# Ledger of designs, part 15: designed miniproteins, single chains, continued (3)

Each design is a single chain, and the fold is of that chain. pLDDT is the mean over its residues in the fold that is shown.

## One batch from the design tools (miniprotein)

Design m8519
Fold by ESMFold2-Fast:
Structure m8519 (fold): chain A 68 residues (1-68)
Amino acid sequence: SKAEAEELLREAIRLLEEGRYEEAAELVKKAGQLAGAPSIGLATAKEILEKRATPEQVENARRALLEE
């Protein structure tokens, strides 16, 4: 559900702030599946694992996952 996706995204952002990239990527991927936007979740997880995600890109992905 979207509520579960929102909780996972909050935890993923916390993990990203702590530098725990692999754990954050896994939660973002799961959140995308629960929000009905698995492609966005997978793309965001890839960016996190490659350490290319800027704070702005992560924020934009979070909004897309919560809005869909």
Scores: mean pLDDT 73

Design m8520
Fold by ESMFold2-Fast:
Structure m8520 (fold): chain A 61 residues (1-61)
Amino acid sequence: SAEELVKKTKERLETLAKEGASIETLEELAKGAVLHLRNLGLEEAAKEVEEYAKKLIEELK
């Protein structure tokens, strides 16, 4: 489901951030996930992931 895809993507981003992934790595992962969700027609899910990633990355600055 869209909800499960969003949840798994958020969990993956959080895990990678905790493991010391660079901001650039997190941005590229988020970009890929957002594009994938948009290609599936899941625009609201894509926006939720994009917003989550932006907040997560801002917390790392």
Scores: mean pLDDT 84

Design m8521
Fold by ESMFold2-Fast:
Structure m8521 (fold): chain A 70 residues (1-70)
Amino acid sequence: DEEKKKLKEEMLKKIGEIIRLIGEILDIELKERRGEISKEEAEKKIKELEKKIEELKKELEEIEEKLKEL
């Protein structure tokens, strides 16, 4: 069941990427709170990161469906 193992490894990688992007959002929010970055700049960067997270979530859903078919 090598295909199932590969799909699970790909899922873990994408989950790791989502966690990393959430960490980046938190860092941006902390910088905004400290006045190191403007609210407008922070919102722009957060929106871009949120878009990437949504794309990764869709990829995870596709992998989950493939795992159900195996």
Scores: mean pLDDT 86

Design m8522
Fold by ESMFold2-Fast:
Order: structure tokens, then sequence, then C-alpha cells
Structure m8522 (fold): chain A 70 residues (1-70)
């Protein structure tokens, strides 16, 4: 199980990768968060948007989740 601090760090890294257009790297971190039950419905929506190339929309969802975790 991920701690709150580990989940925040992993999500922040995923957002950074997505902002750089490194979608594959971002997806690895986001899928790990989903496996650990971190906002799985919202994260699955962000993952789908990233796979569709809708980076701005995906990043908005990820930032919202990050605010809820903090």
Amino acid sequence: MLSKEEAIELLEKAIELAERGEVAGALVGLEELVKNGVYPEELRKAIELLREGKLEEAIEILREILEKLK
C-alpha cells in the first residue's frame, strides 16, 4: 500500500512527465496509483485522455487529484 507521501510524489512525477509529453512514463506512475486504489475512477479518466493525446485535459484531472491528496 502506498503512503499518502508516496502517492503525492508518484503523482507529481507523473504530472511532470505528462507536461513534458513523456506519456509512456506518466502512464506507468498513474497505473501504479490505480493499482493502489488512489482515486481509481478519476485516474482512469486521466489515463484515457493521455492515451488519446489530450494532455491538457488529463493534466487538469491529475492536478485536481493532487489537491485532494494534499
Scores: mean pLDDT 85

Design m8523
Fold by ESMFold2-Fast:
Structure m8523 (fold): chain A 61 residues (1-61)
Amino acid sequence: SAYEEAVALIEEALAKGLISEKQAEDLKALLDEVRATSADPEADAAAIRDMVRQEMAKLLA
């Protein structure tokens, strides 16, 4: 699922030192909120996943 992919990317970014522990916690909290309250949790989780992926790509370039 996009949720699981987003969580995995957040954990990878944290492990590589690309984001802070607080940023990782805030992003995971946002994903949990989206899963609980969003009308389309899969699409919203995919948007968060793609945002994290893009930011990681910029930091690794």
Scores: mean pLDDT 80

Design m8524
Fold by ESMFold2-Fast:
Structure m8524 (fold): chain A 60 residues (1-60)
Amino acid sequence: GKVTVEEKDGVTIITAEFLGKKVISRISDEELAKRAIEYAQQAVKGMEDLAKRKAKEAAE
């Protein structure tokens, strides 16, 4: 997956792309934006790891 961060007009735009899905979040608070970026990166990795494990279980 991929997490892309853009700043525009004082707003942090976080785009999370994983498993063919796209989630966009807009955050005006800088501290909340930093936390959201970290959580988005962890969530994307976790979802991909879970999907990979489920695919392996289904193949066995």
Scores: mean pLDDT 79

Design m8525
Fold by ESMFold2-Fast:
Structure m8525 (fold): chain A 84 residues (1-84)
Amino acid sequence: LEEELKRVEELLKLLDSESEEVRQKAALEIARILEETTDERVVEFAVEGLLKSKSRSAINLVRVALRDSTNPLALKARERLLKR
């Protein structure tokens, strides 16, 4: 959990990068963490961070990556990003 939260924090900071490639890779890695997570705190932290970033491209990449997820927590994250 602590390792996952720390990793998400680092990735959220990369969403502010001047590099489009860095921002896209960070968004996809956040999606991967959401697909694998079993802790709702990781979902809350990642979703709030993505919404604060205001990066439509990052939010859209995460939504698309989670479309076929079988993880209920990942689907919950996707729904929250879809509405905002």
Scores: mean pLDDT 80

Design m8526
Fold by ESMFold2-Fast:
Parts: structure tokens; sequence; C-alpha cells
Structure m8526 (fold): chain A 70 residues (1-70)
């Protein structure tokens, strides 16, 4: 559950960065990606400490976000 929730959020981040990429310089894109991945890593660590119900809610929310970003 925690890994699945984190994976879906990571996919949503990748898709969002891909959509933003054409408007950013390579240096700006690298900086934004690094910052976003650092935030995601901290969130992934926190997700592992959540209840299974909370992890399921994050997975559902992440999947809904991913669908909106397509």
Amino acid sequence: LAEEAAAVLREALALALAQAAPSLSPEELAAVRAAAEAHLARLEARIASLSEEEQRLLLKGGRALLAELQ
C-alpha cells in the first residue's frame, strides 16, 4: 500500500513535470525536479508511518490526480 501510493504520486509528478518542461530551461527543469523528488522522498517516508486506511486514501487520491493529469 505505502509503495503503491508513493508510486502513483511519483507517476503524477513525472506527468506534471513533462507538461511543464516546454516552458522551463534545462537548468530550471533540473532544479524543480530535484526539489519535487526531495519533497516526494520525505512524503514517502511519512506514508510508511500512516495507517492502512490512510494509505488507501492516498492511493485513491493519487490515482484520481493521475487521471486528471492525463
Scores: mean pLDDT 75

Design m8527
Fold by ESMFold2-Fast:
Parts: sequence; structure tokens; C-alpha cells
Structure m8527 (fold): chain A 76 residues (1-76)
Amino acid sequence: MAAELAAQIRAQAARIAEALRLADPEEAEAEVRAAAAEIRALVREYLASQGRALTPEQEARFEAAAEAAVAAARAA
């Protein structure tokens, strides 16, 4: 359900925040990429359970958000 999905997304967001505190930028980038991929998978699974799918526009937005998070990790 939506509340459970929100909790799982918050857990991945916390993982990203923790990854940005890592001393190694390469390790931080890898963790951020993994967490972003898990958020995308969780949203896809939730939509599939509702008989829906991510649109190409939504897929592009997830890709852009993941790359922005990775860029932030590289800049740290």
C-alpha cells in the first residue's frame, strides 16, 4: 500500500544520506546508485500491483534524479 511504499522510499533516502557521509566518493556513488535503483524498482512494483506502469516520462525523471544524486555524491 502507499504508506508502506512511502516508508520503504524513506529508508532508501536515509541510505543515500548515509552514503553521502562516506569518505570514499566512489563508494558513495555506488551506494547512491543502488539506493536510487531500489526506489525505482519499489515504485514500479507498486504501480504494477495497481495494474499500472511507469510512463517513459516518469522513467526519464527517475533517471535524471538518480544522476543528480550521483553528481552530488561526486561533488562531496
Scores: mean pLDDT 76

Design m8528
Fold by ESMFold2-Fast:
Structure m8528 (fold): chain A 64 residues (1-64)
Amino acid sequence: SATEEAIAEVERTIEELRDEPVEKVAEAAGNKAVELISRLGLSAEDAERVAAATREAIERYRRE
């Protein structure tokens, strides 16, 4: 689904920024999530799922 593809793209963005400070990763991941939600025309419900997945991925990066 478009939602799953958006989540995968956000996670790829985080992987590409490995070894960067968490603040930069969080900003880039957040910006990518907003871009994809807008570009893919996701519903409010699906946008919340992408946002939640983005927060979880950033938290995993922090625990690294």
Scores: mean pLDDT 82

Design m8529
Fold by ESMFold2-Fast:
Structure m8529 (fold): chain A 80 residues (1-80)
Amino acid sequence: SLEEEAEKLLKKLRELTEEILSEIDDEEVKEELRKLLEEAEKRIEELVKEKVPIVLLQAVYLAESGELLTLWRQHKRKKA
């Protein structure tokens, strides 16, 4: 179901964020990552309420996970 797919994707987003946070000591970067996760979770929850096709939910998950990874890469380059 859409709700089951959303729960699976939310778990993956939380696990990805937790892994990234474990590699970062910078509190400002951690705060930005937590904020991105919170916004991503809210977006996925709204898509479930809107009853979107599962493929659209999956596409948004890919976009949101990409934003988390992009922020991590940008800050890693600045701190290296």
Scores: mean pLDDT 82

Design m8530
Fold by ESMFold2-Fast:
Structure m8530 (fold): chain A 63 residues (1-63)
Amino acid sequence: KEEETKAFIEKNKAQVIEDGRAAAERLGSEYNALDERLGQKVKDELEEVIRKAAEAFEKIIEK
């Protein structure tokens, strides 16, 4: 049960990170059209959030 959930989380973690980066690029580009500084900050912050989300998945697994 835990092992299967753990494997499922690991598999989906990579996909979530990839999807999140695609979303960050889209949103960053959209905001960059409004304000270049904010667009770049959005991309940076979203990448940080995605990295933290990956850590959260690992924390859940180890919990």
Scores: mean pLDDT 70

Design m8531
Fold by ESMFold2-Fast:
Structure m8531 (fold): chain A 67 residues (1-67)
Amino acid sequence: SASLEEQERLGVAVLVKLRREGKLSEEEIKELEEYLKEKGLEEPSEEEQEEAVKKLEELDRKAKELE
């Protein structure tokens, strides 16, 4: 299901992975941390981060096939 909650969770997991890899600016890191605190979300594990990236790539590929 492409629920808003599932998409939010996947997006957060990707951003946490990017932060871990040093690919986010200090401002982007601050925005991510404030978002997690506001929503009361637990940080995803490294395994969950990697699975989220794969899932989003598959969803993006499928969306392009529907054009």
Scores: mean pLDDT 76

Design m8532
Fold by ESMFold2-Fast:
Structure m8532 (fold): chain A 92 residues (1-92)
Amino acid sequence: MKEAEELRKKGEEYEKKGTKEDKRKAAEYYEKAGEIYEELGKLEEAEEAYEKARKLYLEIGTEEELKKAKEILEKLIEIGVKKLKEAVEKVM
């Protein structure tokens, strides 16, 4: 958890700087944080981190970053399905 929180914090610091290079670094840190949160089953935190990474990759807008944004969107859809399944199981 601390590792994912540190990575998310680094993402926030780079995002604040606002250059294209800083946005790229921020997106990479958010993506790594999302991966760790997902492995820990922290689906809500993972979704939040991945969405921040996706938005930054879309803002950069090169073919490489757009491909990364698409890959993250696929991960977000999978997390959404897992969250929906957990919600249904809780009602039963």
Scores: mean pLDDT 83

Design m8533
Fold by ESMFold2-Fast:
Structure m8533 (fold): chain A 66 residues (1-66)
Amino acid sequence: AQLTPSSKAQAIAGLLLEAGFDATPFTGENAKVPQEERLKKLEAKAKELNIPQAVIDERAQEYENA
């Protein structure tokens, strides 16, 4: 199924936190920022930490199914 920007953002933020990275700037207060801009910043951080795209997609699919 098609993944929403919201599920992708949650997946990446969760994975960043699990990796021990402080993803708080991209979740709480940053929730006021447009979803598209927030997602772009999160994707950049995921790439920096070498988080596989397949893992992000699996986690995002879980949020879509929840």
Scores: mean pLDDT 69

Design m8535
Fold by ESMFold2-Fast:
Structure m8535 (fold): chain A 58 residues (1-58)
Amino acid sequence: GIEEEKELILKAWEAVQNKDLEAAKAALAELGVDTSGWKTAEELRAAIEEVIEKIFSS
């Protein structure tokens, strides 16, 4: 549900702040996001912002 998705997004965001790329990718992958091509914290940050916008907009 939305609550579980919110927790995963927060976990991914926290991992990005800590520069833990693997933890951030794992959380986003569980949300159904394809992270196979992402190698930088900047790419993960952009993806997290997109997922947050999608969840809160619809």
Scores: mean pLDDT 74

Design m8536
Fold by ESMFold2-Fast:
Structure m8536 (fold): chain A 111 residues (1-111)
Amino acid sequence: MEEAEEAARRGEEAGTGEEGARAAEEAARAAEEAGGRAAAAGGRAGARGARAGAAAGGHEAAARGGAAAARGAAAGAEGAEEGDGVGEAGGGLAALGGGAAGALGGGAPPV
């Protein structure tokens, strides 16, 4: 999740114009790669859980858990409106885009 978040931030810090557009595309790609890595990590964690229920076919449930975690990480980076209800006052890129709830609040950044 840090890689997807870093890519999204890089898009903002890269500035406007061509670099901004390229950074946004790179952020989308990084989110997809982060999803793949999270899925791989989820698979390993699922393997540990599957050990407790080896005869129960825990591999299938564990694999789904890993994929869901990867989707959550990617969707969280892109899901601006999702933060509108929950992450409004909190930290996170989910509220990125300014749902007007916090942006219009008047909390001015230093620069």
Scores: mean pLDDT 46

Design m8537
Fold by ESMFold2-Fast:
Structure m8537 (fold): chain A 106 residues (1-106)
Amino acid sequence: SVLDEFKEGLEQVLAELKARIDAAKTPEEILDAVNYALQRVASLVSEALKKMNAPDEVREEVLRILKEASLKMQEAAEAGDKDRVLSIFEEAVQKLLELFEEYEKK
C-alpha cells in the first residue's frame, strides 16, 4: 500500500539520519545530515500525497508539520544537540504517520 511504502521510506530515512548524526563531528555536519533527511522526507511525502490524491487540508497539515520540524531541527543542529535532532525527527515522523493513518480511515 502507499502507506506501507511511505512508512518503510520514513524508517529508512531515520536509519540514515541516525548513521549520519553519529558520524557528525561539527554542528555544520549535523546540519548537513538534517538537510539530507528533510529533503528525503519531503520527496517521500510528495509522492505519498500524489498517490493517495490527498485533499488540500491534508497537504497543508503535512507542510505545517514539516516546517515546524525543520525549524526545530535546525536550531538543535546549530546547538550541536544530536539527541534533540533525533527526538524532533522521530516526533515529526510519528505525526506524519498518524495523519496519513487517520486520512486512510476516512
Scores: mean pLDDT 87

Design m8538
Fold by ESMFold2-Fast:
Structure m8538 (fold): chain A 72 residues (1-72)
Amino acid sequence: AKPVLSEEEKEEIEKKLEEELKKLEELIKKNPNIDKEAILEGLEREAEKLRSLGLDDLAKKVEEFKEKLEKE
């Protein structure tokens, strides 16, 4: 069975995720020559981690962000 997270823990994870994704977007915009491959790999690992925790909606947000970066 997947780990059971409290409502508060889920909210904290979502808040931190949204903050980190916004920071990554800003970092990429400021540094267009940044190592995108490393970022994409990190996003893939984060999505897998979120799915393992049962946070499928949050994992999907990470996957969609990754797809946007891959198109560039």
Scores: mean pLDDT 77

Design m8539
Fold by ESMFold2-Fast:
Parts: C-alpha cells; structure tokens; sequence
Structure m8539 (fold): chain A 65 residues (1-65)
C-alpha cells in the first residue's frame, strides 16, 4: 500500500523535524517523494491515491517549513 507507506514516511519526517533532526526529516521526506514518483510512473496506479499522496507530502512540507 503505497499511500500508507508515504503517510508513514511523511509523519516520521514531521516528527524528526520537531525533534530537531533535520537530516532524518529530509531522508524520510525524500523517501516519500521517491515513492510518489514511482506511483506517478505506474500506469496502473489509482489517480485518487496519487492525489492523496501528493496532499500528504505537501502538508508535511508545510509542517516542516
């Protein structure tokens, strides 16, 4: 489940940023963005799940600054 993995990574990125661990936050956010790119390049991916994944990542970025 790609959306659930992206959500978990985004949540971990926000938690790491709140703890002041910016390198770990960047690593989790990067991993989530890589999974989103893989979803966007999968012709069998649900467009609604791609939009949800994009929203999750953008919300995490705004929480991190």
Amino acid sequence: DAVERIRELAEKAVEAAKAGDWSRAAAYLSAAEILLVEMENDPNADPKEIEEAKRIIEEAKKEIE
Scores: mean pLDDT 84

Design m8540
Fold by ESMFold2-Fast:
Parts: sequence; C-alpha cells; structure tokens
Structure m8540 (fold): chain A 110 residues (1-110)
Amino acid sequence: MTKLTMPESVEVKEGESVTLTITADTPEAGALPVNWYKQKEGKEKELLIKNNSIKAKGVPDRITGSKSGNTYSLTIKNVKKEDEATYYFSRYDPKDGWVYSNGTKLTVKE
C-alpha cells in the first residue's frame, strides 16, 4: 500500500514553467506507471500523459511527462492562461487497484 500526494494548489506566472512532482515511498511503488490528467471547470477529465511519458493525442508539445528514479513529473513549459485547471494523476496499485489523486489546482497569473 503506497500513498502518493500532490499539493492542493500551485500558482505560476504566465510564460514561466511549472513542474508537478510525485515521489513514491518505495522502489516497488516507483516501478508502477502514472497517467496524468487535466480537468477544466465544467469539463470532463482529459488524459494528458499515459505511462509516465507518452503524450495523448492533441496535447501540446510544451506539456511533457517524465520519470527519474521514484519521482514522476508533469512539466508545463511556457504556461498559458488556458493551462489553468485541476491536474490529477492515476496509478494502478496491486493492493488498491486504480487510484487517483485528489487534484492540484493550477492558477496562472499574468
């Protein structure tokens, strides 16, 4: 049983880069892939990144997923106002099944 947490909210200035990170508590937990999602207010949850780094169709090149050791990262470069949303990850855990984060609200300041 592995718990992964993200901040409830993050602020970033338009034109800057932001990275959301998750670190697994054990090497075994760090072996499991993560999917990243974006949800705008009043919209459905949109898949951004599958299996740590595979970009979903229609996702801008400035949004990337990566993994280093036990740390999973979603990076948004050259942040736009349109990136303002709640971001989620999901992961398959052998003990708990599919688990989703509580969501991190990204606020973009001009």
Scores: mean pLDDT 78

Design m8542
Fold by ESMFold2-Fast:
Structure m8542 (fold): chain A 96 residues (1-96)
Amino acid sequence: MVAEKRFEELVKKGGGTKEAIEKALERALAILDSAEGILKAAKDFIEKYEKDEEEKKKELEELEKQLEELEREKKRLEEKAKELLKEVEEKEKEKK
């Protein structure tokens, strides 16, 4: 997914340091937050302006599904960053 690929790219460019991982997570979460805002705005628009009840229901269900997928992506990114931070800490302890 775009945010996860961006996170991995930023971590690699930063040399896999703790600072690079933390900043990459912040940037990736900002992308997901922007997407969430767009989906919520679309959902509000459909609820207010769509007159076809069946079409409205289908569009709202699809948008809700996309919002749930974004929430899962946020959680996976946070867990992945936590694991990478733990690996960096363990590798530094083994060198000393």
Scores: mean pLDDT 77

Design m8543
Fold by ESMFold2-Fast:
Structure m8543 (fold): chain A 78 residues (1-78)
Amino acid sequence: MSALAPEEVERLRRELARAAEEGASVEELEALAERLVEAARRLIPELEAAGVMSREEAEAFIERQMEEVRRLLEELRA
């Protein structure tokens, strides 16, 4: 289950981008964003364990992606 986190993050990123482009509701975009954040947080320990990047780098990368998502949601709420 945790081993699927990288695949789920990539899938959710595509789904969120497509939904936003298609003008999905704010509620639907928030639900997708919450799932993406949860999946991304599960990915951090796996990235560190795999030696792909440090935990600090992985956390910074995830936070940057989440900040872009939050910014998009705020624009859609306005």
Scores: mean pLDDT 69

Design m8544
Fold by ESMFold2-Fast:
Structure m8544 (fold): chain A 97 residues (1-97)
Amino acid sequence: SEIDTVVAKAGAAVQKAADELKKEPNGDELIRKLFDAFGEAVRYATEGPEGLERALEAIDKAIEFVKKNGSDKAYEVAKKAGETIRKALEEIVKLKE
């Protein structure tokens, strides 16, 4: 589906971020938080426009976790992945509308 294509592209960006985050001392925890939030956000976005706020909040919470628990570089990596994910979530919602 078109949604599956959007999710796959966003997932590739999350994986690229994970490859950078594994260099952090707590990389496994940061990676888990980012992937868990991505999966949760996609589920919310597939509920349609009503799910978008919850989806964006899930991503924002994961980025804030990386900001508090990772290095400045980890935060920049997570923030860039978050930007790609946010665009994908908006596209998923648009495809559901």
Scores: mean pLDDT 86

Design m8545
Fold by ESMFold2-Fast:
Structure m8545 (fold): chain A 55 residues (1-55)
Amino acid sequence: ADEFLKKGLQAYKEGNYEEAVRYFKKALEINPSKETLQLYFDAVKKLLEKKRKEN
């Protein structure tokens, strides 16, 4: 649980939003929380923004 959250935060800080989404999703499956859900949505938003700029 904590491991996936830490890896997600690390990926997010590195701009690897796709990996951040994957890790936060795994963290949510183990221990769903409002904080982890918010981080998941933030990572998804950043991934979509990146895809929009790369079009």
Scores: mean pLDDT 79

Design m8546
Fold by ESMFold2-Fast:
Structure m8546 (fold): chain A 59 residues (1-59)
Amino acid sequence: EELEKLRKEIENSIKKTALDAAKQRYDQLKAEYEKTGSPELKKRAEEVKKQYDEIEKSL
């Protein structure tokens, strides 16, 4: 029981950390894209957004 609870807590902690990192990266790429209009930055932002959404759904 305690082991399973600890494992769930660790999993959620890792996912939340990854979610925060993905959100920060997405926000940075979006801001740079809005400044430069670069298609490369738009593509990278979309890829990060997709990763963010997948992590969020798994929480």
Scores: mean pLDDT 80

Design m8547
Fold by ESMFold2-Fast:
Structure m8547 (fold): chain A 78 residues (1-78)
Amino acid sequence: SEAKIEEARKLLVEGQKAFDEKDYDKAIALYEEALKLAEEANSPLIAPAYEGLAKVYEAKGDLEKAEEYKKKAEEAEK
């Protein structure tokens, strides 16, 4: 669905803004919703959503989750 892809893209932008504001819990919620919509649409936005989650968890000091999401982002780009 093009509507789901557009909403996922909007959520990725909002997630990045929340991350820049250091509102990590909000950034996670926005990136998780973007991921869900991107997956439902089989969209190339799956990789950016995982990358967003990896960045947030790294900033929170959760290096294990950050590495997990980074690998999922790299796999989604293949």
Scores: mean pLDDT 89

Design m8548
Fold by ESMFold2-Fast:
Structure m8548 (fold): chain A 96 residues (1-96)
Amino acid sequence: SKIAEEAAELAKWVLELDGITDPQRIALAAEFAKAAAESGLTLGQIFVAMDEGVRAADAPLEEARRLIDEFAKRYGLTPEQVERLRAALEAAHAAR
């Protein structure tokens, strides 16, 4: 989805402007922003999703999985979107 790709690029750009260089934080923020944009959420909600992605990157794996489940339930994410977020989380933790 073009809107998902644009949301991911927005997330990377915003985090870089804030001086965030951690690739795991950037990756999770981008994936949460993509899921939010694909779900038709507002720009403000997309920014909240970016922040939740950063929180998931910083959290222990078990807590991060809980954050993904709560985010998915709150915004009605599809199983495919949830699997993408979980895959991104596993990749981020494996890279540490």
Scores: mean pLDDT 83

Design m8549
Fold by ESMFold2-Fast:
Structure m8549 (fold): chain A 82 residues (1-82)
Amino acid sequence: MSGIEIGVKKISEELLERAKKLKELAKKTGSKELEEMAEELEKFAKELEELVKNKVPFSGEEILKEKEEKLKKAEEVEKKEK
């Protein structure tokens, strides 16, 4: 149990780290797409924290898949704007 909670927290931290990098780029470039993508990553990370805090049942596989999707979108936006 605690192992899964730690895993989800680690995913949330990775999302927040990526969002921070995108926000820095958005500030430098003035890109709304980078800013929106950073906000999307922050929102997902927040939702993951709430799932763990509220003990809501979840699938680790679904979380990993959504994480991969979000991070791939972030990469594409960053490549387009950078």
Scores: mean pLDDT 75

Design m8550
Fold by ESMFold2-Fast:
Structure m8550 (fold): chain A 77 residues (1-77)
Amino acid sequence: MKEKAEKLLEKAKEIAEELKKLQIEKAGVPEEVAKEQEETLLKDMQELLDQGKIELAEQALELMEKELEAFKKAAAA
């Protein structure tokens, strides 16, 4: 269980970092704002994992992945 939680958090960190990079580089979001958003996403994910809500954490990760895909599509269009 804990190992699965660690993998979910690692994946969330990767997605949050990609979102931050795209927001700064493609959308002109200030670096401080993009960092704050990253920190909020990771804090929320960590809280779910700390509470043992693995299924909810997986759903949150899926939403983050969809957000990243939507952002990439918008940036490419």
Scores: mean pLDDT 79

Design m8551
Fold by ESMFold2-Fast:
Structure m8551 (fold): chain A 88 residues (1-88)
Amino acid sequence: DPLLQQAEMLAEYYREKREELAKKFGVKEVTVEEIIDYIREKGKENNQDPNKVDRAIETWRLLHELLEAVERGDWERAIELAQQLLSL
């Protein structure tokens, strides 16, 4: 199923980024809210459109939910979340 493969790839991307941030911050793990705060700070540094920053935040929330769905084996939810992410 191509959508399931896309879901697994997006979940792995989020996992890798979460681990990169944990290493950067010198902690064992980071929460999705800490990732969102980091994105918001970077958005301000780069003087990005607030609407683009808000969309990025929503994307990272959906990626977090997708990783959780994939880890639970909730294939229906993972496919729905991947479709939402791909439509952004």
Scores: mean pLDDT 84

Design m8553
Fold by ESMFold2-Fast:
Structure m8553 (fold): chain A 57 residues (1-57)
Amino acid sequence: MSLSAADQQQVVQLRVAVAPKLANVTDQAQRNAIIRQTGNQMGASQDVIDYAISQVN
């Protein structure tokens, strides 16, 4: 599924926001939880969160 331009921008913002939080985390389930939590705090859609998880894992 192709994301809208606005959703693609949110994916970039979410990835930037989680990068320092993930630096010391190697467990995939914990990394995914951090991405979901940060995305929800940003008001990101489920599609944005799921896409970011696929890019960062």
Scores: mean pLDDT 80

Design m8554
Fold by ESMFold2-Fast:
Structure m8554 (fold): chain A 64 residues (1-64)
Amino acid sequence: SAARQARLLAEAALRSLERGDEEGAQAAVDRAERLLRTHHGVEIDPSLSLRERAEAIIRAAEAL
């Protein structure tokens, strides 16, 4: 499902941040947000940090 894919991408983004790969984390978060918006109409607050956005995506996807 799109929700499951978004959660896996957000989890991967958190691991990328742990390794210092901010570009990889950004790409994964952007893709996960697109999946949630397109398939579920869920939007993540763009004012959040990259880590907070990834955590918000995981919570939103788990609620679907």
Scores: mean pLDDT 89

Design m8555
Fold by ESMFold2-Fast:
Structure m8555 (fold): chain A 60 residues (1-60)
Amino acid sequence: SDLERALELLGKATEYAYKGDLETAIKYVRKALEYARKSDPRLAELLERGLENLEKKLKE
C-alpha cells in the first residue's frame, strides 16, 4: 500500500540521518511524502515539517 511504502521510505530516511547523510535522508523523506499524500494527510503534514527542518539544517 502507499502507506506501507511511505513508512519504508521514512525508515531509510531515518537511517541516513543517523549516519549524518542529510542530503540522502531528505531525498527519502521527499519520496515518502509523495506516498503519504496519497494515503494519510496527517502523516504528510508531519513529513512536510520534518523535511523543512532537515533542509534548514543543511543551510547551517
Scores: mean pLDDT 82

